# Designs tried in a protein design run: designed miniproteins, single chains, continued (5). Part 73

Each design is a single chain, and the fold is of that chain. pLDDT is the mean over its residues in the fold that is shown.

## One batch from the design tools (miniprotein)

Design m18522
Fold by ESMFold2-Fast:
Structure m18522 (fold): chain A 71 residues (1-71)
Amino acid sequence: SWDDQALSRSSPLTQRVGNIIDDSVSNGIPVSQRQIADRSGVSVSTLRRQIREFQQLLTDIFIQNVDNRTS
């Protein structure tokens, strides 16, 4: 699945952040970057860097999927 692929390619921090976001989405509760950083035990700047790397990874996967669909 998408989650399995993203998690297998990500750091333990990214996995922890992903779990926090998933819990928040499942409960319908919005969560801020500060709350995620506090819960994961890292600084906001570290979290922002990890999110940027994860977004880049997701974008690459999305582009590959779009190319496969348009071929």
Scores: mean pLDDT 60

Design m18523
Fold by ESMFold2-Fast:
Structure m18523 (fold): chain A 61 residues (1-61)
Amino acid sequence: MKDIITDENIDDLIDIIKILAEEYGLPEESVEKLINLIKTEKIKPDELAKEIQKIIEEYLK
């Protein structure tokens, strides 16, 4: 990918979020917020990865 958001990148990110949500037992509300952020804000994958990492780190405190 050339640092652009495509449907493929979005689908991969959504799948990762769902896997992480199942693994860590994240609330459905948190999962839905992350998915909506990807779909509506169209954040670059790198920036979204940082947000996901931050949420995981806060959850594992």
Scores: mean pLDDT 65

Design m18524
Fold by ESMFold2-Fast:
Structure m18524 (fold): chain A 79 residues (1-79)
Amino acid sequence: MGTDEALSRMAQAMREAGLPEQEVIRLTSDAAELALKKGGVEAIRELRERGVPLVEEVSGPEAGRKLRERLEEILREVE
């Protein structure tokens, strides 16, 4: 899977997990910039580590754990 496709899928997963659209846009924009500098895997890992705690804060620890699993699946598809 390409980095752009992975970032798009992660953004959708975060939206479905209850993150506000402004936070999803901010996180994915930062990750896209990081991908240009350090590569897609590092960018996706960073997006996962930043996004999951925010989902846990907004939607609870169960939603955060489910999102983490989904993002880890996406990360495996990139590399």
Scores: mean pLDDT 79

Design m18525
Fold by ESMFold2-Fast:
Structure m18525 (fold): chain A 91 residues (1-91)
Amino acid sequence: SLETLKTTLERLLLTLKERQLSEKDSRRILLSILPGLLADYEVTEEDLRNIVVPLLQNFFPENPELAEEIARDSFDIANAGQIIKDAVERV
């Protein structure tokens, strides 16, 4: 559910904040985890804009453009993974 996604993402972001990670390290970790989360919860373009982007912007309040970039890149990676999976099933 979207509520479970929101709670999971909030807990992930809180963990990153508690570890005092740099923006660079936080970005790297988020890009390694978010694509899988977005795929598992079947996040739509609307869900990305209404839930994921706002949560990331709250986590990066001084760099909202970075938050939007991380969300968009994660969504694109999740979609690319589905394309690869579909292509492999056809061979």
Scores: mean pLDDT 81

Design m18526
Fold by ESMFold2-Fast:
Parts: structure tokens; sequence; C-alpha cells
Structure m18526 (fold): chain A 72 residues (1-72)
């Protein structure tokens, strides 16, 4: 189960990175949904002790927040 949670976190990070690669194409609503998802991924990464995934999730959250601010 812990291994499955770790795999799910890695898959979620890949989706977040893909979203950031297209950075200005999404609406504010879509970016806010991805931001909420990224925060859940961070919480899961911290729960399973995956420090690398947690670091990546924090970076993605920062980039998403900046992107949302730029679109306002």
Amino acid sequence: KQEQLDVDVEAALAIIRATLAIKYDGSIEDLEKVLKFAREVLKRAEEVGNTDAARQARSAIEELEKLIEKKK
C-alpha cells in the first residue's frame, strides 16, 4: 500500500509538470484546480516520506501560484 501511494504521487507529479509546461494555456479556474491537486500531492508525499517528491510538489505549487497571479 505504501509502495502504491508512492507510485501514485510520482504519477501525480508528472501530470503537474505537464500542466506547468503549457503554463499560460489554462484558465484561472483550471490552474486553481491543479494547485489544489498539487497541495494534496505534497501532503501525500510528506505522509509517505518521499522528500524528493515533496520538494518537487512545493516547486510546482510556487510556479502555479505565480502563473495564477500573472493571469489576474
Scores: mean pLDDT 71

Design m18527
Fold by ESMFold2-Fast:
Structure m18527 (fold): chain A 84 residues (1-84)
Amino acid sequence: MDYIEKFTQLAEFLGRLETLFRQIQNSDDKSRKKLIKELVDEIKEALKKGLMTKDDAIDMIKSLGKRFNLSPSDVQEIIDAVNE
């Protein structure tokens, strides 16, 4: 129940995700698929650590996917992979 520590860890995690989404936005198709897998792994680790709920993670993926202009298909693949 230390909200400051949890907030700090979440903020650092979100910073790493923004970097990955930006890299995906600027990558070719082959590199993009590899970066998407790395992104899914980062999100799964955050869920395992209890940094957010699965529902929060899905909402975040939708919001960041839209912000960084990912295709709806790529956003859905990320969501499906996180739900596994």
Scores: mean pLDDT 80

Design m18528
Fold by ESMFold2-Fast:
Structure m18528 (fold): chain A 67 residues (1-67)
Amino acid sequence: DVEEAAEKVLEAGLRAGVPREVAEKAQQTALEKGKSASEARRHGVITIAKLAGPEAAERVARLVREL
């Protein structure tokens, strides 16, 4: 479910210490570009990498896998 995957990107972003505005933009991008749950997670993490940097994106990617 794309919507559920996008919500998990938001939750993981907030838990990783990403600013709420960035985490919300990642969730929105995951919803817009994601055609599957895995695509949504990928686009969300890419958006975090662009806006908050690769270290933040790695933390979010790890948390999304654990959630």
Scores: mean pLDDT 84

Design m18529
Fold by ESMFold2-Fast:
Structure m18529 (fold): chain A 91 residues (1-91)
Amino acid sequence: SIELESESHPTTATFSALSTREDAARMQLYVSGEDGDIARVADVRPGEKTTVSITVPQATTIHGLLAIRDRETGEWHLYKGPDVQTLPPLP
């Protein structure tokens, strides 16, 4: 099975990915800002929950993507998670 979750605090977006696929050649969690100016990548291992957090100083949209490379075909499969809207810090 595959799970991709997101949660937000005012200035931080957190994405978590869990994949139980043992037939994947590679799995990666990509987290990026709307213009790709902020990017984080983490390798995802079968059966392990992988978490990536990005802290931003302003209101913006953060995107999460789980990329899985199939061992048999060598093709990448992309699973888009829900977008996270960050907020400016409260006064």
Scores: mean pLDDT 74

Design m18530
Fold by ESMFold2-Fast:
Structure m18530 (fold): chain A 91 residues (1-91)
Amino acid sequence: MTTNEMIDEFIKNGKEAELRLLLLDKNSNLSEKVFKVKTEEELQQVSKEVLREAEEKGLALLTGFVLPDEEHRKFWEEEKKKIEESLKKNK
């Protein structure tokens, strides 16, 4: 399922989803930003604002996930750990 399909399903059901974004700084430190979004329009606005802030602060946006439930959050945490380990291994 694509991020857009997950958002559309959540909006249709009137539920709030968590958007989690992973950012990398100039020292290869990972940081996470978490937002609650209720509409696709809010997702688009938050994504634009985060990209703008990342550019301003010299951060790279690596990936983002929309997390409707705990199973998706667990998957995100596992993927985040893989990214962190990959960055450490390549140094």
Scores: mean pLDDT 70

Design m18531
Fold by ESMFold2-Fast:
Structure m18531 (fold): chain A 54 residues (1-54)
Amino acid sequence: SRLRRRQELTQKWLRYLDRNLPSMNREQLRQLLEELRRQNAPQSVLDRIEERLA
């Protein structure tokens, strides 16, 4: 289903972020956020990056 596919995609993105966010600087985080917005990433993924930029 669409919902299941979105959940799977969200989990893959969150795993990627958990691995990579700690090593990224502010500019890299901004670039990643812009890229993910362009790709229409799930809001929960965008929120994770925005939380780190706050």
Scores: mean pLDDT 78

Design m18532
Fold by ESMFold2-Fast:
Order: sequence, then structure tokens, then C-alpha cells
Structure m18532 (fold): chain A 81 residues (1-81)
Amino acid sequence: SPIVREIAEEALRRVARDHPELANPTTPEQEAKLIKAAIKEAYEIAMSRGLTPEQIKAVMKEAYELAKDPERRRAIAAEVV
């Protein structure tokens, strides 16, 4: 759904802004930190917007998939830096 993608992308943008060192992770440890931060941020945005439990799960899954994909995460990080 459009809102799930929107929130997941916004979560990644916020992580890139607040943690620029995670924008281009080069180690598995850095990638894990990015993934955790993106999921947490996506959860907090979804909760603040009053999304349903099912939508919150979808948002967290999309944030995980975005953070795991090097090409997609680079495109989103470029919007911030």
C-alpha cells in the first residue's frame, strides 16, 4: 500500500539524517544497526499516525526490506545528504 511505502521510506530518511554513518553500511554490524534503527523508526511513525496492528507489521517489514536492499537504501539516503 502507498502509506506503508511512504512511512518505511520516511523512516530510512530519518535514520540517514540522524545517523549519517549508517547511510552506506560497509560491514554486517553496520547493516544490522541500520536495519534495527529503520524498523524502530518505522514502528514509531506508524504508531504516532494511528495505524492498525496489521499496517504496523507491514510497515516494519517494508522498512526491513528497504534497509536490507543496498540499491533502494542508497537512493533514499541520497535524498537526505
Scores: mean pLDDT 85

Design m18533
Fold by ESMFold2-Fast:
Structure m18533 (fold): chain A 98 residues (1-98)
Amino acid sequence: AKELVEEAEKALEEGKYEEAIKLAMEAIEKAAPHFTDKEYQLLAAKAALILAKALYKLGKYREAAVYAFLAAVYASLAGDEELKEEAKELLKEALEKL
């Protein structure tokens, strides 16, 4: 799952939003069965945030809000306050576009 998160982040940085979405979804799917594990919670949070950012760039604000919320939940479970706040800001921005 870590390699998928790294590939998704690179795709997002390169403006390859559809590829970033695909890779981030694969990372979430691989992390989901381990949702009680802090390492996998952190990977799921990072993947969900990348997915939300890519969806936001594509104008899919409702979907971006859903995944930003999911990223905030996983970041909270993992204890990553910085990632949680980043996800909350993106959630707010996505909701303001609706």
Scores: mean pLDDT 83

Design m18534
Fold by ESMFold2-Fast:
Structure m18534 (fold): chain A 80 residues (1-80)
Amino acid sequence: SELEKIREEFRKLGKELNELYLKAVDSNNPELIKKVEEARKLFDEAQELLDDPNASIEELRQAVEKLRKTVEEAKKLLEK
């Protein structure tokens, strides 16, 4: 189902975000730390929507997509 695909993507992003958080703390890079903090906030928001039985599939897709983009931006900062 589409919902299960969204949940799987969310789980993968959560794992990547945990790895990025550890690297950000070790890096002492303030731009990376700030971007990871933004991603953690988006993760919490997406988790709240996933736990809400009244949330629409579209709302869930948009929340997870926003999280995905922010995680990718953090990864790009790590390459600098």
Scores: mean pLDDT 86

Design m18535
Fold by ESMFold2-Fast:
Structure m18535 (fold): chain A 100 residues (1-100)
Amino acid sequence: SIVDLVQETLELIDRAIEAIRAGDRETVRRLHRELVELLARITALARESGDPAVEEVANTVLAAVTVLQDYLEGRVSPEEAIAELERLREELRRLLERLK
């Protein structure tokens, strides 16, 4: 379900924040790949449901993918990446309540 995918995404974001704090770039690369796969699944559900809330989830997950890419490419500091991921995590939690 979309609720399960959002919960899995929230767990991945928490793991990404901790990996960035630790400077564990290999874990961030693995989590980035997992997040890209979750994005594909959420995007398919958004298309099938036509629900604007599911489309907002897909857009928020895409933003998280971009933050991890920018961090891995050295385009943002660890502190900037963590702050943006914490903001996106809060946004996903709000969207999750709308989907219940």
Scores: mean pLDDT 90

Design m18536
Fold by ESMFold2-Fast:
Structure m18536 (fold): chain A 98 residues (1-98)
Amino acid sequence: DEEARLAALERLIDELEELLENNADLSTILQQTLILLNEARSLGLPETPAMRELEELIEKARKTTDPEELKKIQEEIRKLLPAALEELRRLLEARRAA
């Protein structure tokens, strides 16, 4: 059960990295990021500053209707997301090693 959930989290990280590489639309990236963050939280992984910042940016994007602001938020998310994913991979590896 635990290993199956860790493997699922790893697949979510891989999928999100692929979406970033393929320049997927913002709505898809936001949806997958929320799924990933919720799964990490449900597994009891500690929240990093980058994860918290991502949640704040996603909430801001949800409230924003201006296309220029959305593009700016999208760029901030794309810049922050790789670092957050790397931190999540490290936390996942540490959890497996424990």
Scores: mean pLDDT 82

Design m18537
Fold by ESMFold2-Fast:
Structure m18537 (fold): chain A 97 residues (1-97)
Amino acid sequence: SPEELKKAAEEDVERHKDSSDTVLAVLLISLGRAYLDNGDYEGAIEAFEKASKTSNLYLQAKALYNLGKAYAKMGDWEKMDEAYKLSKKKLEEYRKS
């Protein structure tokens, strides 16, 4: 269920909070997606914003895309558009790397 996935993702982030930037970003994206599925939009936004601070361009793009989806759920179309545009830019930077 979304609630079980959310709990598992919260436990994974807590267990790995001192892990590498890339590992933590992957876990934060999973946590944010679990929050989205459970309707916890504020939790999703926080998790995706933290994940977007990763040094990994692909994970930045993925986090920003999911951040846009979270803003869409809240009806914040301006922040949704900004997140999607930044996601596309980071993905293009990744493809050139």
Scores: mean pLDDT 87

Design m18538
Fold by ESMFold2-Fast:
Structure m18538 (fold): chain A 98 residues (1-98)
Amino acid sequence: MSKQEALALAEENIKEVEALDPELGARLREMKKIAEQSEDAATGLSYVAGMAASRAAALRDPENRALYEKAAQVAQEEADKINREAKEALEKKKKEAA
């Protein structure tokens, strides 16, 4: 899959998630932005597209929504912690390099 094809598929799937859950859609857009900047952007964008498709499918099932939302919240809290620590490490390196 080309970078353009993977990017288009990720965009399509993220729009579907945004229609059902705007906050989750916004998180997936951040993942897409990071994937676009990676060395293997086509592969990264393909993973984001697959994740967005799975999330949209789960959100369309109202019976499983509550369990899915709880699992997603726990995963998001862990991701936010890792991202915060990564940002702090980058800021520290910039300060030490100056």
Scores: mean pLDDT 71

Design m18539
Fold by ESMFold2-Fast:
Structure m18539 (fold): chain A 85 residues (1-85)
Amino acid sequence: SMAEEKKREERLKIIREAEEKALAGKISDEEVSEFVRKMLEIQALAGKYLETGDEEYKEKALELGKEAGLEKVAEALIEFAEEER
């Protein structure tokens, strides 16, 4: 469906823009590496929520997003998962 593809592209744009804003202040390789690690963990948790529907993964993704300054990314990924359900 073209509508589903458009929603996917809009979600990716939101995620990319949030990532760019969050990364804009990172000045050390260690800060960048930690940012990437947390981003991957949020994506993995959101993916598990999409697969299982288990709210524990949703809660963990949102909590980690808030701690990492990536709450907009976590929210966008969770909203995507809920729409695809």
Scores: mean pLDDT 75

Design m18540
Fold by ESMFold2-Fast:
Structure m18540 (fold): chain A 65 residues (1-65)
Amino acid sequence: MIYEIFLNPENFDKEKIEEIVKKHGGKILKYDPERNTVYVETDAPLEELVLPLLKEGLAIGARKI
């Protein structure tokens, strides 16, 4: 499944984002700096990936594509 994750522009930490994504079995497909988004491929439910990112203030939302 592919998720579009809306990153927090006030708290961008690429290393932490990649660490959390990898910990939850995700693969980063690309960053879109114009939209402050990252596209992630994973078999995990959206909530398992997004809640840690929200907790750390690294994301503000996400959706399934």
Scores: mean pLDDT 83

Design m18541
Fold by ESMFold2-Fast:
Structure m18541 (fold): chain A 89 residues (1-89)
Amino acid sequence: SAKESQFEAEILLGLARIAVGIGKLIGDPEFAAEQLIKLGEKLLELENVPKEILEELLELLEEVLKKVKNEELKKKLKELIEKIKEKLS
């Protein structure tokens, strides 16, 4: 249902914010990237996600991408960013 999907999307975004915060606190952007990829993939499986949630997720992904050195994580982050941009267009 739309209500359940929205609630799940809000939880997943909240967890994404926490993961980015933890990554900053411990100086591990790769940890943040790994969590953000998993949470973002789950969020994209949901129907009827509000655009505002997708936009905030996009900002978090772009922030983490700037700090990540691992090429496989960069690739996955870029792929997820493109999928979100497609849903926003």
Scores: mean pLDDT 87

Design m18542
Fold by ESMFold2-Fast:
Structure m18542 (fold): chain A 62 residues (1-62)
Amino acid sequence: SLEEYERRIRELVKRGDYEGAEEVFTEAKNEIMSDESLSVSEKVGRLLRLIGAMLDAELERK
């Protein structure tokens, strides 16, 4: 689920594991982009949520 990807990315960023976070983001991006049931707007919204999760976790880390 999108929520599970957000959680995994947040945990990895908080630990400073940026390589792991990039891998999870790439998995989520590929799943979102290949989902023909989602509109372009829905795909963009989901990707922005993942980016937001990364940025929030980095802000909390500092």
Scores: mean pLDDT 84

Design m18543
Fold by ESMFold2-Fast:
Parts: C-alpha cells; structure tokens; sequence
Structure m18543 (fold): chain A 82 residues (1-82)
C-alpha cells in the first residue's frame, strides 16, 4: 500500500478516523506493539518491517483502510493505506 509520513500524533488521529490498526514502538523495550482500533493488543514485532507486515495483515483481516506505525522515541509516524 501507499505510505504517508507524518507526526506520531497525526498518525494516531488518522488511524482513529479510519478505524486502522496501530503499531507503536516502545523505546524502553525496542519492540513494536500491534493493536486493533479499540486498543486490543494483537501481537508484537522486533523490527519496523515485521510491524508493518503484521499491521497490514491485521488491517486487511478487519476490513480497515490502513495501518499506522508510530515511533514514540522520535515522535514520528507513518500511515500505510491498505
């Protein structure tokens, strides 16, 4: 899907508006937490590539329009259209 870079806050907002899956990097653990639009944890990933894959797969399963990927350490995010 198409990837759109934005702030972490904008990514969270866009994900909520689109009922999207979120993948958030925890800087303390270095792991990405994957959550559905209601905040239910679906899994974890060690790399951004794994996080994107899992979030996109979950978004497709849920019929969501995309997946948000957020790095809490940098405050950056990106939205991936599905």
Amino acid sequence: GKEIEMSGEETIKKAKENNAVGATLDPETGLYGIADPEGKVLGTAKTEEEAKKLAIEAAKELGAKGAGVIDKATGKGKFIEV
Scores: mean pLDDT 81

Design m18544
Fold by ESMFold2-Fast:
Structure m18544 (fold): chain A 83 residues (1-83)
Amino acid sequence: MEIESAMRIIELSVLVLADKTKGAMTVAEYAKDTKISQATASRRIRELERLGVVKYDRKTKTFRVDYKGAEEAKERYARGELL
């Protein structure tokens, strides 16, 4: 929610997803890799999806980074535009 927190979450999620599975992974896998609860991981991924940073594929149940969406989200938050 905070500007700095949102940017940090975006950067960390991009790094984790890119490192593991060509930019795609499950919520459970993300939780395990980041050492957080599955509930916290689910909430975080939902926030990133809402911001356009990740896309959820219901068929594979995986999240992947939308690189362009991530850049746009970071630019909005860097300018203090939290809408």
Scores: mean pLDDT 66

Design m18545
Fold by ESMFold2-Fast:
Structure m18545 (fold): chain A 82 residues (1-82)
Amino acid sequence: AEKLREEAIKVLSEYAKKLKGKLKHAAKAAIEALKNAKTEEGVKRALKQTIEGFKKLVEEEKDEKNKEEAEELVKQLEKLLK
């Protein structure tokens, strides 16, 4: 649980520096959700919800660079769930 939480927060924090607007706010909200998850199941659930939320926001994103950064974030987060 702790290793997955720490790694996910690290990845989200790095991408939050690059992301703008709604995607940046979503990354910050995801970090808070992960910090508040008390169990390994809770961390995995929060991470899965984060991935699904970013996939939806990526579909709505009009800034190509912001979209590409968010797509790369999704790939990094999906790797953590292996």
Scores: mean pLDDT 83

Design m18546
Fold by ESMFold2-Fast:
Structure m18546 (fold): chain A 64 residues (1-64)
Amino acid sequence: SPLEKKKKELETKRLILELIRNSTKYFLEKYGSGLSPEERKLEEEHIKKLEEEIERIEKEIAEL
């Protein structure tokens, strides 16, 4: 059905974003002490944006 296709597409996009988020968090955990304050802030803002997009997708899935 169209709804099943939409759900699968959203779940796939969520998975990709979760992988990117987890990789970025791992990078900060491993190398964060070596970054400038400005570089740390950019990576933290990137994680925040990824988490916001994941939440948006989760809401869309819940409303299907």
Scores: mean pLDDT 88

Design m18547
Fold by ESMFold2-Fast:
Formats: structure tokens, C-alpha cells, sequence
Structure m18547 (fold): chain A 60 residues (1-60)
């Protein structure tokens, strides 16, 4: 079961992705990638999920 901190991190990840998708600009993409990398550094247990999302953003 995920901790409350891990659930909040996943919620924040979702917000970052949603903001990027709505703005759909190169600047929003770079900001989203930077924020996801910061979350991965702060929450190593969720790094595989966050790294996958970064890879998806880099592929778009």
C-alpha cells in the first residue's frame, strides 16, 4: 500500500501532466519534465513511474 506522501506525489505527477497537456507548448513540456525530475529525486520509491512519464513527454 502506498504511503500518504506517495499518494500526494502521484497526485502532483497527474497535475503536472494535465497542465502540460492543456498548455501544449515547448515551454510547458520543459517545465513538466523538470518538475517530474525533481519529484523523482525527492521520492526514489516512485522513480520508475516518474521516469516513464518523463520518457513519454520526451517522445512527444
Amino acid sequence: MLSPEEWETLRRMGQIIEDWDKRNTPEAKEQAIAELRELAQQHPSLRPVLDRQIAVLNAS
Scores: mean pLDDT 81

Design m18548
Fold by ESMFold2-Fast:
Structure m18548 (fold): chain A 89 residues (1-89)
Amino acid sequence: GPQARIDRILRELEEVYGLPPELIAEIRDLLAQLPSDQAALLTAEEIASIAAMVVGISKAEGRELDQDELNRLVRRAIDERRRALEAAR
């Protein structure tokens, strides 16, 4: 199911990118808020891209993103993907 797939991807991101468990938990919570049908439309690459964007910004600015910034960035990416899927019909 979508949740098991998301958990697997986030585990790989922790192992490959060395993301802190707290950051993985925040990303998991945000992705879990998606409707099941829309969550199923997100590929492993798209989920990894959202996480990589968060990590990239953190490294570029030399700081960790706070919870509000992390939530806002991930939700923005999810909303853009949702609209792109709707517009592609």
Scores: mean pLDDT 66

Design m18549
Fold by ESMFold2-Fast:
Structure m18549 (fold): chain A 102 residues (1-102)
Amino acid sequence: MIEKLLEELRKEAPYSESIEETIRLFLEIGMEDLALEAAEIALELYEARKNNLPQEEIDKLSKEINERVAKLAAEALPAAKELGVEEEVLEELEKAAELYKK
């Protein structure tokens, strides 16, 4: 379900690599609900571009969306650690969460 949505968005309105990686990480650890929420958040940026909002507004929204997605990664970290996911996946998720603090 979400893979089809990601493919469609990538074709018409690619969002940042960090958002795509965060969604991929959620799918790898089985947190489909968080992956869907991140995709829905990214869709807000797609709609803004489709409606020809000024570039300044799009840039502001893009920053807010990146922060919101990074917050989801931070919220997922405790559960991912408890699940004992692969250390490499956990490290990638931690990097995604760091974006929330930047």
Scores: mean pLDDT 71

Design m18550
Fold by ESMFold2-Fast:
Structure m18550 (fold): chain A 78 residues (1-78)
Amino acid sequence: MLASLLLLTYHVDGLERTKEIVLEAFEKLGVPEEVLAQLKRDLDAAKTLSELYDAVVRAMKEAGISEEELAKAMREVI
């Protein structure tokens, strides 16, 4: 579900806009500042969709966020 949403957003809006949407979604979910700061660094370093996905998965695990919660938050940002 989340992977499909990320892939669709990437194809429609491109890599940089997908990074913005992901970061804003995590901000809306109220994750700890340390998790958000690390996610921002990882997203800034990501050059491919695969690297973006890896950064997102790690941030979800650290914040205890489910794929469903993140996908819902992303749709609210778009």
Scores: mean pLDDT 82

Design m18551
Fold by ESMFold2-Fast:
Structure m18551 (fold): chain A 87 residues (1-87)
Amino acid sequence: MEMEEFLKKLEEENKAFLEEYLPVAEAAVDDREASLRVRILLGDKLLEVAEELLKHTEDEEKRKELEAKIEAIRAKIAALEAELAAL
């Protein structure tokens, strides 16, 4: 599955980065702030993937489903950004 393969690679790359830099981030910011920033970044990447898939989706029903998921992802990112701003 194309989406799962991409997400797995992204997870592997992010794991290596987090192992290297999480202790440095903890010295500069709260775990909560770091967690929110990582979740926002992952959401942004998921949004990029979903928007790219939408460009290649020929099925009208699946296209509408992807558009709804994109809207939900944007709403969640906005909520996380608001939570980060409130810290």
Scores: mean pLDDT 72

Design m18552
Fold by ESMFold2-Fast:
Structure m18552 (fold): chain A 68 residues (1-68)
Amino acid sequence: PPPLSLAEALRNLIAAAESPDTLRRLLGLSRATVAGLAAGRRVPSPEEARILSRWTGYSEAEILAAGR
């Protein structure tokens, strides 16, 4: 399967969780932060990258690099 961008992986997680609000709660972040990450307009913080790496299968370093 083709590699997914961080934004695509996040959108898939939101779909699986049936709510962007669920991901917001799991990340402990504001709705604006989750929306920005899913839209690919915001770079994740190191803590966000750690959480996202476990959910997406990408490494923390890969997520941080993809966000730059």
Scores: mean pLDDT 66

Design m18553
Fold by ESMFold2-Fast:
Structure m18553 (fold): chain A 76 residues (1-76)
Amino acid sequence: MDFEDFSDEVKLAALGAYLLLKLGFSREQALAYISKLFPEVDPELIEEGVEVLEREKVSEEEAQKRLKELSAKLFG
């Protein structure tokens, strides 16, 4: 499954978790924090999204840009 196939909410949650991993948080800590912020999003889909981002070797800069664009679309 490609990252673009996920819903915008799953993409935003996965990008958030992925960036927390880049900041040195454990996978468990990142997923727990993001699941609290996105309680409507299935945690398994967040994990799948993170795995796709890791597989596609998305840079921290690219992830930050995508997160900012999606946050603006959904919240601003």
Scores: mean pLDDT 80

Design m18554
Fold by ESMFold2-Fast:
Structure m18554 (fold): chain A 95 residues (1-95)
Amino acid sequence: NLEEEVKKLIEELKKNVPVKEIVNVLEGTFQRILVARRNGLPEEEYERLLRKLIELIEDILKNVNSLSPEELIQKTVERVSKIREELDRAMREAR
Protein backbone atom coordinates (compact mmCIF):
# COMPACT_ATOMS: atom_id res chain seq x y z
CA ASN A 1 0.00 0.00 0.00
CA LEU A 2 1.54 3.30 -1.19
CA GLU A 3 0.06 5.34 1.70
CA GLU A 4 1.65 3.02 4.30
CA GLU A 5 4.96 3.22 2.40
CA VAL A 6 4.88 7.05 2.52
CA LYS A 7 4.04 6.98 6.26
CA LYS A 8 6.97 4.61 6.97
CA LEU A 9 9.36 6.80 4.95
CA ILE A 10 8.20 9.97 6.77
CA GLU A 11 8.92 8.26 10.13
CA GLU A 12 12.37 7.31 8.77
CA LEU A 13 12.92 11.00 7.79
CA LYS A 14 12.00 12.13 11.32
CA LYS A 15 14.65 9.77 12.77
CA ASN A 16 17.47 10.40 10.26
CA VAL A 17 17.07 13.92 8.81
CA PRO A 18 17.99 16.75 11.26
CA VAL A 19 16.31 19.41 9.06
CA LYS A 20 12.71 19.87 10.30
CA GLU A 21 11.92 22.08 7.27
CA ILE A 22 12.39 19.07 4.94
CA VAL A 23 10.14 16.85 7.09
CA ASN A 24 7.43 19.55 7.35
CA VAL A 25 7.41 20.21 3.56
CA LEU A 26 7.14 16.49 2.75
CA GLU A 27 4.42 15.83 5.37
CA GLY A 28 2.51 18.88 4.03
CA THR A 29 2.82 17.60 0.45
CA PHE A 30 1.55 14.15 1.51
CA GLN A 31 -1.48 15.74 3.26
CA ARG A 32 -2.26 17.82 0.13
CA ILE A 33 -2.24 14.65 -2.01
CA LEU A 34 -4.57 12.89 0.49
CA VAL A 35 -6.99 15.88 0.52
CA ALA A 36 -6.91 16.04 -3.31
CA ARG A 37 -7.87 12.33 -3.49
CA ARG A 38 -10.93 13.05 -1.30
CA ASN A 39 -11.80 15.99 -3.63
CA GLY A 40 -11.83 13.96 -6.88
CA LEU A 41 -8.18 13.35 -7.83
CA PRO A 42 -8.21 10.25 -10.11
CA GLU A 43 -6.74 7.06 -8.60
CA GLU A 44 -4.03 6.78 -11.30
CA GLU A 45 -2.81 10.36 -10.64
CA TYR A 46 -2.99 9.76 -6.87
CA GLU A 47 -0.76 6.66 -7.19
CA ARG A 48 1.67 8.46 -9.55
CA LEU A 49 2.05 11.41 -7.14
CA LEU A 50 2.55 9.09 -4.15
CA ARG A 51 5.25 7.17 -6.10
CA LYS A 52 7.03 10.47 -6.92
CA LEU A 53 6.88 11.45 -3.24
CA ILE A 54 8.29 8.01 -2.25
CA GLU A 55 11.17 8.43 -4.77
CA LEU A 56 11.92 11.92 -3.39
CA ILE A 57 11.98 10.72 0.24
CA GLU A 58 14.20 7.72 -0.66
CA ASP A 59 16.62 10.07 -2.50
CA ILE A 60 16.77 12.38 0.54
CA LEU A 61 17.46 9.45 2.91
CA LYS A 62 20.19 8.19 0.51
CA ASN A 63 21.87 11.62 0.35
CA VAL A 64 21.42 12.88 3.94
CA ASN A 65 25.09 12.10 4.83
CA SER A 66 26.59 13.27 1.49
CA LEU A 67 24.78 16.60 0.87
CA SER A 68 24.80 19.78 2.99
CA PRO A 69 21.54 20.84 4.74
CA GLU A 70 21.26 23.74 2.24
CA GLU A 71 21.60 21.37 -0.76
CA LEU A 72 19.03 18.96 0.76
CA ILE A 73 16.54 21.82 1.30
CA GLN A 74 17.06 23.18 -2.25
CA LYS A 75 16.66 19.74 -3.88
CA THR A 76 13.57 18.97 -1.75
CA VAL A 77 11.88 22.32 -2.53
CA GLU A 78 12.55 21.97 -6.30
CA ARG A 79 11.12 18.42 -6.46
CA VAL A 80 8.14 19.25 -4.19
CA SER A 81 7.33 22.21 -6.50
CA LYS A 82 7.14 19.79 -9.46
CA ILE A 83 4.88 17.40 -7.51
CA ARG A 84 2.63 20.35 -6.58
CA GLU A 85 2.47 21.48 -10.25
CA GLU A 86 1.45 17.94 -11.30
CA LEU A 87 -1.15 17.83 -8.49
CA ASP A 88 -2.64 21.19 -9.58
CA ARG A 89 -2.75 20.02 -13.23
CA ALA A 90 -4.40 16.69 -12.32
CA MET A 91 -7.01 18.48 -10.18
CA ARG A 92 -7.81 20.89 -13.06
CA GLU A 93 -8.21 17.92 -15.43
CA ALA A 94 -10.50 16.16 -12.89
CA ARG A 95 -12.60 19.37 -12.68
Scores: mean pLDDT 85

Design m18555
Fold by ESMFold2-Fast:
Structure m18555 (fold): chain A 67 residues (1-67)
Amino acid sequence: MKEERERLNRIIGRILRAIGDGDLEALDEALRELEEFMGEEVPESVREEAREAARYLAELNAKAAAA
């Protein structure tokens, strides 16, 4: 139980990090790992929304750097 929760937290942490970094490749890998952990497919709508969030944050980071 606690070990499964620890693994889920690590997967979620990887997803959030990939989104924050705008790293679509890392996001796809983390979502695939989540699918394996859950034993079911992540809905396409959720996957697309996560990718859109990653792109949005990448744009915000770029704009913040440009000031």
Scores: mean pLDDT 78

Design m18556
Fold by ESMFold2-Fast:
Structure m18556 (fold): chain A 82 residues (1-82)
Amino acid sequence: AASPRQETLLLLRALAVKTTAWLVQRMNPENEEKRKEAEEIIEGAEEVIRRVREGADVEEVEKELLELEERATKLEKEALAE
């Protein structure tokens, strides 16, 4: 099981990813591709939050979270470049 500190950090990271995707979705309401990507990132972040709360393996959760963080960073960069 994750330590309380590790659990908190994973939850904060997942919430940050979810917030970034949600903001991009709100900024780009007519861009269907960005909205779909944001929705998928939000869903992934919510799944990470559920798995952390259920005591899932830290290494597996971190791997999924890193992928979501990369996707969120790309989405944010593309949104800011427009």
Scores: mean pLDDT 82

